# Designed miniproteins, single chains, continued (5), part 69

Each design is a single chain, and the fold is of that chain. pLDDT is the mean over its residues in the fold that is shown.

## One batch from the design tools (miniprotein)

Design m18373
Fold by ESMFold2-Fast:
Structure m18373 (fold): chain A 68 residues (1-68)
Amino acid sequence: SGEEHLAKGREAFEAGDYESAFRHYQLAIATGEPVAAEAYRELGRLAEELGNLEMAEEYFRKADELEA
C-alpha cells in the first residue's frame, strides 16, 4: 500500500539511504492514496537534506495542491 511505501521511505531516509527513500516515496505517490500529499512533503524534506532547496519548494507546493 501507499502507506507501507511511505513508512519504508521514512525508514530509508533515517538510515541515510536517500536513493531507497526517494523510490519508496515515488511509489507512495503512484498509489494515488491519501498518502500522496504526505509523500510529497517527505520528498521535500529529503530534498532539503540534500541541499536542493528549489526541488524541496516544488515538492511542498505539490503537497499543498493535493490538500487544497
Scores: mean pLDDT 84

Design m18374
Fold by ESMFold2-Fast:
Order: sequence, then structure tokens, then C-alpha cells
Structure m18374 (fold): chain A 66 residues (1-66)
Amino acid sequence: PLAELSEEELIERIAALAKADEPGSLAQAQALVERLRTVYGVSDEEIRERLLELGVEESLIDKVLA
């Protein structure tokens, strides 16, 4: 369940969803980004850096953080 995912597990799931680059996957990734922002207090800069480290393309990160 999403509520039981750690910060690291959320970021890994966001990376996988962003790499799929499909409308449904991107919408799910955006919802998980909102959880990182609101529940864990993670900044957009920190999320971007972690997604880049996981091999997500800059353009996909921009879509997910919008």
C-alpha cells in the first residue's frame, strides 16, 4: 500500500512510473511526488537529483514535478 512505502520506496516507484512515460503512469508518479512533498517534506530539487541518479530523463522529471 502507498501509505506504507518509505521515502526511498516512493522515489523508486516514481522513477519506474516516469520511465514508463505513459499518461496513466505519469499521473500516478505525480500523485507520489505530492506525497513526498506533503508527508516527507522532500524538496523538488532533492526529488530531481534522486530521479536523475536513478536514470530518469530530465524531460520526464519535468513532467512529474509539474
Scores: mean pLDDT 80

Design m18375
Fold by ESMFold2-Fast:
Order: C-alpha cells, then sequence, then structure tokens
Structure m18375 (fold): chain A 96 residues (1-96)
C-alpha cells in the first residue's frame, strides 16, 4: 500500500512548492493526483512531482537504489500508469 507515502504527503507538498514556486493548494492537488488521482500527462509537472518525491526520500536518509532511479526515469519520460504504479510501490517499500 501507499500508506508510507501518504504519511509524508505534507513533506511532498512542501518539496514541490520549493521546486516549482506553486501555491500550497496547487502543489497539494498535484501530489494527490500523482498518488491516487488521474494520471498527470504534462511531462514537466510529472518530472517536478517525481523530483519532489526523490528529495523527500533523500531528506529521510533513504538510499536511492538503481531500481528506484530507473523507475523514476520511466515515469518522467512517459504517462504510463503501470510505470507510475511501480515507482510509487518501490518508494513505499523503501519508506517501510
Amino acid sequence: GLKPLLERRDKLVVSLVKLTGLSLAEAAALVDAFLEGPIIEDTVTRKNVVQAILQVLEDDDVELDQELLELAQRVQESSDPLDEARFLQRVAELLS
């Protein structure tokens, strides 16, 4: 489950605000969309959300392994829901 990611939602929102300059409300909507909502088709927005997640993992002293980085790259390059789901599952596993 995505529970470890959901527990870090506020950190993800703050990280995305720092990367993009979006409002807290706009950043929160994008984080929620990426985690449980519709697929984010905009490549720049997807890259920013993925970068925010990777930054939160680094801030929590989580090692960014090769599998996670390869999944992150796939999500940044495509709006494939399976690649997004695999990335989110791997992030949740590393946070558990």
Scores: mean pLDDT 80

Design m18376
Fold by ESMFold2-Fast:
Structure m18376 (fold): chain A 63 residues (1-63)
Amino acid sequence: SELEKLYESFLNLAKLLAITEAKKYGEPKSIKIEVIDNEKVRVTAVFGDETVVVERSFPNPFA
């Protein structure tokens, strides 16, 4: 549906923004991406002994 496409667009944009922010700290050895309550993306990037967590909210068109 069009609402599902809109949801995916918002979700994908939030993911891109969160990953881009995390990568400002360098190239991570691993990245974990989580969607929380269908309202935000959490990116956990691991850099050797350091870990960076970035969160980005997105609108849910079904809310």
Scores: mean pLDDT 84

Design m18377
Fold by ESMFold2-Fast:
Structure m18377 (fold): chain A 84 residues (1-84)
Amino acid sequence: SIEKAIAELEEIKKRGEKELEGEALKFFTSSLDGVIELVKQGKLDEAINNLDIAIKKAKEEKYEKVAEALEEAKKIVEEVKKES
């Protein structure tokens, strides 16, 4: 469900807020907040597309933990899309 996915995305955000610092944290929270808002609106394809862009940017910036967390978030959104 969308409600379960939002809860799981919020848990990824809380974990990232404990593990990340500085510019990596700012990039992570901004990216994930945008994704959560799209998921709340039922815009699952747009959320997946935005995650792909954010993952690519995180890898280019060498924010490895951010890329891993966003890849985990993408799996959650993809599972919701399969159920819709």
Scores: mean pLDDT 87

Design m18378
Fold by ESMFold2-Fast:
Structure m18378 (fold): chain A 78 residues (1-78)
Amino acid sequence: EVELGLQLAEALLKMARDYLKQGPEALETFKRWVEEAAEKFKGTPLEKDLRQVLKAETLEDAIKLLEEIKSYYENLLK
């Protein structure tokens, strides 16, 4: 669902930015939250987006991917 995808992307972006303030080592903690979200949304299009975020090697890369996901869902709501 488009609205749910946008809300999830916004929530994870805020979380990722907060973890970035703690340092690059917070990436593993952030990925655990993304993994739990992927399991909760298993079988939905959101699972695919979340699994792309899990491929990020840095919090900055995760933020970039989440910004792209957010932009995608925002464009669907136009």
Scores: mean pLDDT 80

Design m18379
Fold by ESMFold2-Fast:
Structure m18379 (fold): chain A 114 residues (1-114)
Amino acid sequence: LEELLERLRELVRELEEKLKELGLDPNTPLESVMSKISPELKKPLLEIEMEIGVLALELAVKKVLGEESTERLRERLKELIERVLELSKKIKSPEDILALLNLARELLRLAEEL
């Protein structure tokens, strides 16, 4: 997991720099660009966003219940990071970059809680 998190942090830095070079705010909300994401990326990005939401909810429930076992959540997180890294090779538009950056940041926040 740690090596994947380092690769994800590097991706976040690269995407933020690309957006700044294009004169765009790296903190632009995902919902403002959803309609402009490349069609071939829209479904994979939405599927990852939904799975991140489910993972975040499961983690929140485990914390409320005082459950310590997060092994399954860590494996799911690894899979989601690998999928985001793979999609980074297919980005075409500034909106694609913004969408991928938002997902990468959400995964990093979840990793800090695991």
Scores: mean pLDDT 79

Design m18380
Fold by ESMFold2-Fast:
Structure m18380 (fold): chain A 78 residues (1-78)
Amino acid sequence: MVERLEVRAETPEDIAFPLIAAGVYAATGQAAIVVATGMSKEAADSLVGQKFTNEKGTVEAVSVDENGTVTIEVKPLP
């Protein structure tokens, strides 16, 4: 089962909340997709390709749409 969470992040600083949520999912071994909305496309584009890997899993900002919506994918390690 893959969890989905949508968070409003209107500034680059607000991205901390969806990243914390993604980190919690990774730490618990839960696959998830976290969607952050409300940022400008320019700010959101700066997050694409950022990848964090630890012993519990990988968190990666995989895409940004034309409205600045960032999709963060959580892939827990088995």
Scores: mean pLDDT 71

Design m18381
Fold by ESMFold2-Fast:
Order: C-alpha cells, then structure tokens, then sequence
Structure m18381 (fold): chain A 66 residues (1-66)
C-alpha cells in the first residue's frame, strides 16, 4: 500500500509540474485559450496542431530544464 501511495504521489507531482509548465508557457505566449484544447487532445490521443505542438514542446523543455 505504501509503495502504491508513493507511485500515486510521484505521478500527481509530475502531472502538477507539467500542468504548471504548460500554463506558464501559454500565459507568456498569450495563448491561455489553447489550454483546454491541448488538454482535450492529450487526454483523447488526438493530434495537436503545429502551434499547439510547439507550445507543448516549450512546456516540456522548461520542465526538463528544471
């Protein structure tokens, strides 16, 4: 049970870090309108537009640099 709780906490922390990085990138680019669209596409496994993909890549690069 403790091992499952640690894995769940690690996943939640990773998800929170990703969401924070994505929101920060979208805020800086003035594209907070794209947040729900990007999240829907990611959850549903749908393709991202080139603009959405570039913003996602920036968020992931920021997360990797932290």
Amino acid sequence: SHMASLAEKAQQEADHAFLRALRDVLEEEGRTDLFPEIMRALVNGEPLTPEQQALLDKARARLAAA
Scores: mean pLDDT 79

Design m18382
Fold by ESMFold2-Fast:
Structure m18382 (fold): chain A 91 residues (1-91)
Amino acid sequence: MDIEMADAALQAAQESTDPQLRADLLGMAGMFYKRAGDYEKSAQAFLEAASLYPDDDPRRSVFLRNASISYDQIGDYDRSRQLQRLSDQVS
């Protein structure tokens, strides 16, 4: 169910031309992939969502932090730490 919901959200994001809606749908896909235990797809969806927000938007920081958590879960500690540092720069 969560993977099917994640795939549906990802497809809806691909069909959207509105960057804000696309980012929200990618964030939703990342959340559902994470709940399903697919941390690689979760991290990728969150990184794509973050890239659609300007550097000064706090939502970008939230998506980077979520991607960091997903990389930590798959043991990619270097990428996890890098993303955490990027999210902390939005002070």
Scores: mean pLDDT 82

Design m18383
Fold by ESMFold2-Fast:
Structure m18383 (fold): chain A 70 residues (1-70)
Amino acid sequence: MKEERLKKAREMARKAVEEMKGKSSEERAKLFRETVERISRETGLSLEEAEIILLEASAEAIKEEYEKKL
């Protein structure tokens, strides 16, 4: 089911975002690309859909950081 694949993809994206928090910008870029490919391969979603899901997880983390700074 598409819904089940989306749930798995979101969990993978959340874990990747947590791993990126302590990394350099270069390491974060590498992890982002690797995670997009991994999500696509493991869930059967397109690279575009996997990227959107990872961007959504990243945006959620950024919102919390901006609230702490403001």
Scores: mean pLDDT 77

Design m18384
Fold by ESMFold2-Fast:
Structure m18384 (fold): chain A 55 residues (1-55)
Amino acid sequence: SLFDEIKEKIENAKTYAELFEALKLYQENLSKFSEEEKKELQRVMSEKYAELKAK
């Protein structure tokens, strides 16, 4: 699913550029996600952002 694809892109991001690519894909498809899916994607994005910031 698109949700799983975006989540995988976020979790596999090694750089800010890769994370921002996943964020762009999320923003372009925002209307296709349930509120619970949006919360989950925002959670994993925040966790990955914090991980990359710590490097």
Scores: mean pLDDT 82

Design m18385
Fold by ESMFold2-Fast:
Structure m18385 (fold): chain A 95 residues (1-95)
Amino acid sequence: MDTSGIVDAIREAAKLPPGGTAKGRFTDNAGKEVDVTVTRLSADRVVVTGTAAEGGSVGAALRAAREALEEAGYEIESVEVDLAAKSFTITARKR
């Protein structure tokens, strides 16, 4: 698992004004690529949206995104999963 791309996107988004977005790509623990968009909601909140690649697991992608948010110093507030689209949305607050 390589979360550097998402950690960098989270840190970039945190420096943008509210509504600013940063895109990232990372690899889950099965070696599958995950595309994410990180949006700054407020001074202390971000939203991460992601989609698991073909043949990938939304659960593995979600776990990697959560670990990256925690590494970047964020607390997870909510998680939404769309199993049909293999997508997730995480709202997180800076600790």
Scores: mean pLDDT 79

Design m18386
Fold by ESMFold2-Fast:
Structure m18386 (fold): chain A 76 residues (1-76)
Amino acid sequence: SHADAIERALEEAKRLIEEGRHEEAALVMQIEVADTPRLSPEQKAALFARIRAAERADAATAIEIFEGIRREMLAA
């Protein structure tokens, strides 16, 4: 299901952040946002901006941003 795909993407992104691989974590989350058909183009643009902020953040902040994105994607 889409929810299972989103959960898998979040767990992979968190692992990549813990490994210091912020660019790869951001890419994983970007792909899941792009592939979520329930999100409008405007919602996707806002989430992409938040993912870019997470890429430049410390590990704890990046994980909090990704968790927030996951909640928003599952609510849409």
Scores: mean pLDDT 85

Design m18387
Fold by ESMFold2-Fast:
Structure m18387 (fold): chain A 65 residues (1-65)
Amino acid sequence: SAMEKYAQKRIEEIRKTVDDEELVQKAEAKIDELVAKSTSAEEMLDGLFELYEEIAKEVLKKRKE
């Protein structure tokens, strides 16, 4: 439940920041997978860090083009 609440807050922040629905859906799917697989806060944070880097790179590419 605590991990699920944390995940929900992250999804909401991504939706607020990212204007690409496909990227948002991909992020939601990845976060759902992290909630299902992660057995520790460290695993969850590592996966989220990787996801945020991918999102930032894709958003920056689209804004420059």
Scores: mean pLDDT 76

Design m18388
Fold by ESMFold2-Fast:
Structure m18388 (fold): chain A 74 residues (1-74)
Amino acid sequence: SEEEREKVIKEIYDFINDIHDKELAGEKFSDEEIEEKIKYLKELLKKAKELNVDPRVLDMIEATIARLESMKAS
């Protein structure tokens, strides 16, 4: 439904914006925190795909996952 799609999009933006805000504030995430964020983003990605959310939003989730993975590799 449209309402379900809108709720998922809001959840995605709220979560990603929180990550960006913390990064801008110079906060460092532990490996455990990074893994938890990646897991949640992957769950959101699955749900967004099922709801046919805009591919640009899907790309944003995947880009955020890739960035978090790179932080863990360092």
Scores: mean pLDDT 86

Design m18389
Fold by ESMFold2-Fast:
Structure m18389 (fold): chain A 67 residues (1-67)
Amino acid sequence: SEAEELYEKDRELKEKLKKETGTGEGPLSEEQRRILQEIAEELRRIGEAVDLGLENRKKGLPLVPAK
């Protein structure tokens, strides 16, 4: 299901985010900070899409992705 795909992607991105921040050595480079910011924004987007899908299902509408 689409919700399960979004959940899995959210989990993978959170693991990737934790791995990237887990090095603990020095301040992040500007490039790495940009990557982390992109991951955080993607996670936010996925969360919004999951919430919309859950609302649509509860309302009796078909599950649709938020573009």
Scores: mean pLDDT 64

Design m18390
Fold by ESMFold2-Fast:
Structure m18390 (fold): chain A 82 residues (1-82)
Amino acid sequence: RRALTYAELEAELRAFLRSQGFSDEEADKLIDLLFETSPRASDEEFRERLREMGFSEAEVDKALAILPALRALLDELAARLA
């Protein structure tokens, strides 16, 4: 087992988000929100925060659709942190 750095964890999350069609700027905003929010944060709370960050309704819907997969990936990657 090789420990991940925080930068490597962010790079993996960014790569996943890019594969889902998000820009690097959108990916960075989603990663920041993911780290700021509780794993139990509601879809409504995430939707509100994404709107405040300048996401369109279509982008918000897309982000919420991938949120369970994104959280699962974060949990997997976080388990590899030193």
Scores: mean pLDDT 76

Design m18391
Fold by ESMFold2-Fast:
Structure m18391 (fold): chain A 73 residues (1-73)
Amino acid sequence: SMNNASSLVLQYIIERSKGKKFPLTVAEGATFLSELKKAVGDEAYERHKESVASLLLENEADRIQAIELADQL
């Protein structure tokens, strides 16, 4: 179900994607995901990180690596 946390994640993606070129690099994706985690909190981040990474990065290997790096930041 879409809730307020999902709406906050979507708005963050829309606002912070403006002016960026996609797909992002792994390092850019990790930074974006780390900033998302700070903005929406750990619980909302854990629920949405895979779907967000799928919008930011081109392939599965890059998405996994970006999430792993973001989780270490």
Scores: mean pLDDT 78

Design m18392
Fold by ESMFold2-Fast:
Structure m18392 (fold): chain A 78 residues (1-78)
Amino acid sequence: SAQIDALQQEIAALQQQIDELQKKLDELKKKREELIKNNAPKEEIRKVVREMMDVGAQIVGLVTQKHSLQKEIEKLKK
């Protein structure tokens, strides 16, 4: 149905955003590991950890939206 197709397109767009944020999170994890290896100041490590937490929160929000859209598709199929 047109409604299901539209919801599937929205899910695909959310998945693309999740994938991009996941790549950013992986880059921040590598940056944190480098800072630890190089004995960087705790303040610099803490800044990267906060950025990781912010990106993680964005991913959780998008995953929650994706789950809600998936549940709407399930309702439309029943």
Scores: mean pLDDT 89

Design m18393
Fold by ESMFold2-Fast:
Parts: sequence; structure tokens; C-alpha cells
Structure m18393 (fold): chain A 104 residues (1-104)
Amino acid sequence: SEKIEHFKELAKSEDEVTRAQAALALAHLGATEEAFPILEELLKSKDGNVRVAAAKGLLATGTEEALRKVAEFAAKEKDENVKRAVEELLSKDERGRKLLEEAK
């Protein structure tokens, strides 16, 4: 897909916001193998907004691995606003809600 190649190029950007947007687009296009490692790395960003965007992108892949990774991230997140935003994203999926209950 021409769109997948376009977003793969944007995912090489030095700008974390651009990389997060490109990886989310790749996830929505079903390019999970390309999106996942980029989003997993962006979960480690110093910018809380980038970490929320990365969690949203991982959940967009629709994989159980992504759900578990995002739930683990939310449990360890120290920024209350980032934690709350990611927990809200997880709560929209029944499996995500169960993982949040298990983490308490």
C-alpha cells in the first residue's frame, strides 16, 4: 500500500509526535509488525502526551499483546494525568477493564 510506505517514512522522523501519529496510522492500516516496535519505544518517552499517544496506538493494533503491554504500562506510570488517560483508554475494552481490576 502506498499509504503504508508513506507512514513508514514518517515513522523515521526525529519528532516523537510525528512518529506517534505515523505509527498510529500504521496500526489502523493493519501494519502491526511495523507499528508495534515504534509504539513500544514511544511508551518510554519523557513527554507524557507522547506516552498516551503510544498507548492509544498500541490498543489500535487490537492484539492481546498490546492490551497486556498497555495495562502493565498504566500500572507503573507515575504521572497521574497520563495514568488516568491510559486507564480510560483501557476501560473502553472489556479485556482492558479485567486487566485493570487484576492490577489492583
Scores: mean pLDDT 85

Design m18394
Fold by ESMFold2-Fast:
Structure m18394 (fold): chain A 93 residues (1-93)
Amino acid sequence: LSEEQKKAIAEALEEFKKRFEEAAKEDGLPEELKEKIKVVVENELVPALEAGADLADLEQGVETLVATLEKQGYKKVAEVVRELYERLLAVLA
């Protein structure tokens, strides 16, 4: 990735962290799930995108996470996760 793309990803992550905290509080997301989602985003999703992973495989992972969160009633958290993924795809386009 270019330096500009890395900066844009970092900015997207900072925005995500802020919105995710707000959504988690509104949805009543348990701390264990909150930490797990942060780990998946920071240690799996973003590094995979930076390494040029298959976008179709990442899309499936994100859709599975979003569907699970929606099913459990964490709709705002699910929306914030999807928004981050869409923003990251735009940076890589």
Scores: mean pLDDT 80

Design m18395
Fold by ESMFold2-Fast:
Structure m18395 (fold): chain A 100 residues (1-100)
Amino acid sequence: MLSNEELLEKIKEILEELEKKLSELLDPATYKEFKKVIDEGLKRIEEALKKNASKEELKKVVEETVRDIDEWIKKHAPNNSKARELVLEAAVKMMELIEE
């Protein structure tokens, strides 16, 4: 099982790759709003780690972050099928990490 620090690093990498790919697919204004959602999720994960959260607590925060990202895309970019595919791919990768 990954340490909390290793898990955070890998989640950050997944979200950074998602941000890079979405910056190429979304208009600048939409991307700026989406980046706020990702930044808020990362802050939540970092705060959990700083408080020495259990793996179960970290898992819950990651699941909430994934839900927030998916819901945001459904509301603000419902017709961008490629953006939805990238979000789902990132969500699967993050969920697989917390199950390791």
Scores: mean pLDDT 77

Design m18396
Fold by ESMFold2-Fast:
Structure m18396 (fold): chain A 100 residues (1-100)
Amino acid sequence: SEKIKLLEGIIKGLEEMKAQLRAETDPERRRQLLEATISFLEHYIKLLEKYNFPKEVIDTLKESLEKLREALENRDFDGALQVLDETIEKLKEILEKLKK
């Protein structure tokens, strides 16, 4: 299923971004990584809306985008990591439902 492969790709991308953000110690580089993660989510939200992807996936990414923007404004990198963890787990749950 093309939808399953696309969602798996999004999950993998977020896991890689989370790992980079967690490993980075420089505040300015952490800010740049978080900005890149926000851009990644903005890009995929638009793509998924264009292709009428399941609303549950789109809503999950939109909620994450809003929370990550708040984390960026507050320079709350620990909060950003928690948002990414929650988003990844929720997307994995949706992925398992789509495989049934």
Scores: mean pLDDT 89

Design m18397
Fold by ESMFold2-Fast:
Structure m18397 (fold): chain A 120 residues (1-120)
Amino acid sequence: SREEEVRELLRELIELVRKLVKAKTMEEKLKILEEMLETLRRIVELAPDDEIAREALKRVEELLKKFKEEKDEEKQTELAFEAARVVLEMVSRLAEKLDDMDLAKEAKEAFEELIEVENE
């Protein structure tokens, strides 16, 4: 079903955020951001009327463009983590709409992991 495929893609996005947090190079971060964008496009394809998914896709596309144009690695990292926040916010909101408490919890845990790394 479309709903099951969306749930699987949302879990994939959580895992991509976790990979992004652990990524040490800008090349690794770029690859993960491109995978996030592809996954978001798949979600929008499955749910074209979902404004939450479409807005997240648009925001991540803009952040990825800025990431590619940025020359300072610290600012690139800030842009990548902003993209991760956008993705996790979308996953949390869609999990609520799907009444998937396990998915919402997993997104919250990934968000807490992201904040912890930003403060190290």
Scores: mean pLDDT 88

Design m18398
Fold by ESMFold2-Fast:
Structure m18398 (fold): chain A 89 residues (1-89)
Amino acid sequence: MLSEEQIEEVERLLEEAERALEEGDLEAAREALERAIEILEKGTDDLEVQIEIGMAHLVYGVYRAVGDERLGLEKALELLKKALELAKK
């Protein structure tokens, strides 16, 4: 289970990614989401959390491949928000 400090860090990173997406900074958004994934993956072995992370990677990869990286990152952000809520339990 994630510590409260890890939960707060992931929340901050997801907020940073959302702000970066609004500003059109896809690089900053991706970096923030990648750091959030690293904390979630190392902090928990919860299967449902790992499934949401896997879905985030898949969705991002597909949308990037068809030329819509912004939408891919937006959808990955929503999946990682769900992963964080699952990790809090």
Scores: mean pLDDT 84

Design m18399
Fold by ESMFold2-Fast:
Structure m18399 (fold): chain A 83 residues (1-83)
Amino acid sequence: HMEELKEEGDKLYQEGIEAFNRGEYKKASELFTKAAELYEQAGDYENAAVAYYHASIAYRKAGDFEKALELERKAFELYRKAQ
């Protein structure tokens, strides 16, 4: 179950990178957020932190500064938990 969550997270994270590279920032932010949630569920706090951080960057580029700040804070908290 946890390994399957991480594999799905990896897939969504990669799709998020592809969307971001195409300038589809709103789509990228949603994909990175879903990937982060799956990593968090799997207990993979390092990858969850990275995905939330990338989601925050994508939200900023999409113009959603409040959501970006929220996810940036969550990413830093998870980085601290991950060591």
Scores: mean pLDDT 89

Design m18400
Fold by ESMFold2-Fast:
Structure m18400 (fold): chain A 75 residues (1-75)
Amino acid sequence: PLTQNLLQLYEKDPEAAKKLIENSLRSRNYDEDTIQEIMQMFELDPEKVIPVLDQAFQARLDPKTTLKLLKQALN
């Protein structure tokens, strides 16, 4: 599961975890403005952001829907 692996990576190497998330978003055709917004959310609360991203990627949600779910989770 992506969530468990990313949380463990973040604990050991936060910079590697950030790079992995950015690359995962780019490979899924997220635009740069959306990636920047998601990365800001990630830096504020990685433990909440990672599970939401994992669920969104598994469900193959589009970037706009994923961003909406992230905003709801962090509100």
Scores: mean pLDDT 82

Design m18401
Fold by ESMFold2-Fast:
Structure m18401 (fold): chain A 64 residues (1-64)
Amino acid sequence: ALVGVGEAGGARTVVTVTGDKAEVESDPPLSDELRAAVIEAASKVKTQEQAQDLAQIAAIINAA
């Protein structure tokens, strides 16, 4: 599995990609719109670096 962990402004987002499946965990919770966008983007993740970048971007947006 590929696991990205992003942190920004007290927000933490974890993106886990296993094959063609993607899971997102966040504290505070992502909005439904942001969660859907992150899951869609995660479906295209192929590398650990991409998973990490996506998680960090999601955390930054969630903290704003």
Scores: mean pLDDT 82

Design m18402
Fold by ESMFold2-Fast:
Structure m18402 (fold): chain A 69 residues (1-69)
Amino acid sequence: EEGERLIKRVEELVEKVKATTDPFEKDVYVALILIYDAIAKLGYERGEVSKEDVERVTKLADEAIKLAE
């Protein structure tokens, strides 16, 4: 399932944001998470990703932004 694949990738990136102490590396991981959030939203519009999976990715992206600030 595409939604589960995207969620797993974003979860792995959030773990990297939490583990990384370098602000530059945190910014790179957050940027990648935001790209996956955009992909999830496009997937929802195309009927390939469920609304629930999009909401889960967006919540993880919001968490990552707060962790990197």
Scores: mean pLDDT 85

Design m18403
Fold by ESMFold2-Fast:
Structure m18403 (fold): chain A 96 residues (1-96)
Amino acid sequence: MVEELIEKAIEHIKEADKKLDEGDKEGALEHLEKAAEYLREAAELLEGEAKAAFQAAADNVEEARRKLEEGDEHSAVLHLVAAQLLAVAGRIELSL
């Protein structure tokens, strides 16, 4: 169900942040790839503002992954914060 996909995406974002704190860039990139996949799957099942929020969250996770591959860890972290806020906003829309 869509809530399970969102929960998995959020857990992978949290694990990516943890891996970055540990200096494990490769582990972080793996978790970000999975987070983006789960967010995209969730968005495909939704419509309206909730769909837009999870699409934007996935875009931010993908941008974070790209920035991290470029060595721009600061920008990567900012995009992950944006992705988490967008995922929370999407969950609120689903509760209405």
Scores: mean pLDDT 87

Design m18404
Fold by ESMFold2-Fast:
Structure m18404 (fold): chain A 67 residues (1-67)
Amino acid sequence: ALPLTKEQLEEIRKELEKRFGVKLTPAEMLNAVRLYEKGKTPEEIAKELGISVEAARFIKELIEKYK
C-alpha cells in the first residue's frame, strides 16, 4: 500500500508542472514514490524519470511532508 493518497500524488504532480515545467503521468508519479520507498537517492530517481535532480529532491521533500 502507498503511504500517500491519490489527492496528495495529484498535488505533487501539479506543483512539479508549476515550478519545474515537469509533466509526469500518474503512473510515473507512482513510480517516483516507489523509488523513494526503495531508498533511491534523488539522483537515481531523476535518472529513472528523466527529470532534473532538483525536481527529484522536491518530490522527496513533499513525500516526506505528507508522510
Scores: mean pLDDT 80

Design m18405
Fold by ESMFold2-Fast:
Structure m18405 (fold): chain A 69 residues (1-69)
Amino acid sequence: MITVDWDKLSPRARELLDRLYRTLLDPSATPEQVQAAIDAFRAEVEADPSMTPEEKEQLLALLDLLKQQ
């Protein structure tokens, strides 16, 4: 079991994660829209200079778990 410590995430990380989950939880979203949201999330996390390397690694690890669906 992987536990995400939400209280330790920066507000920015939470915003990006909320945007991703909003698309993932939308029953009207197409597989293409879901994939685009995942790709956008990854790109935004990797490109953000204000996030720590630890936070980036944690967020990208969550993304890899979502790909195992």
Scores: mean pLDDT 73

Design m18406
Fold by ESMFold2-Fast:
Structure m18406 (fold): chain A 98 residues (1-98)
Amino acid sequence: GEKEAIEKLEEAADLLAEAANYADARGDLMLSAELTLLLMGVTLARKLAEKGKTEEAIETARLVAERLRELAAREEDPRVRELLERAAELLEEAVEAL
């Protein structure tokens, strides 16, 4: 349900913040900036879900998940790759729970 979806969106946001910090720490400022924008996208999806804008929340979460899958596919750092893959999975599960 909605509560489960919101919890999954919050967990995905935490994983993206962690991934952005790893990117920043290794000097990958472009990836860190993109992950920060994607984190804002997850926050928007959560706020849309909380306001009952379910269709908009689903669309936003799907777009973020798709981009995270693309980033994960070319990520060489296994820790960052795992964080991106897990965040995408949580966003996909949140969409199913909405």
Scores: mean pLDDT 90

Design m18407
Fold by ESMFold2-Fast:
Structure m18407 (fold): chain A 60 residues (1-60)
Amino acid sequence: DLTPQQRASEARGLELAKEVNKALEEKNIDGLVEWAKTVLGLPDQTVDDIRKSMEDQLAK
């Protein structure tokens, strides 16, 4: 059985994946970065890593 922390982590991952797909479809990286920073409270370094990953995907 998953711990509450593990379940929260999985739910967060699913929400992130949904927002990433939406941002890629809309080509709105800034919106995703702002959402991750304000809603998930991710540190600036993690937010920068997400931005770079999405820019790399859009460049293909």
Scores: mean pLDDT 73

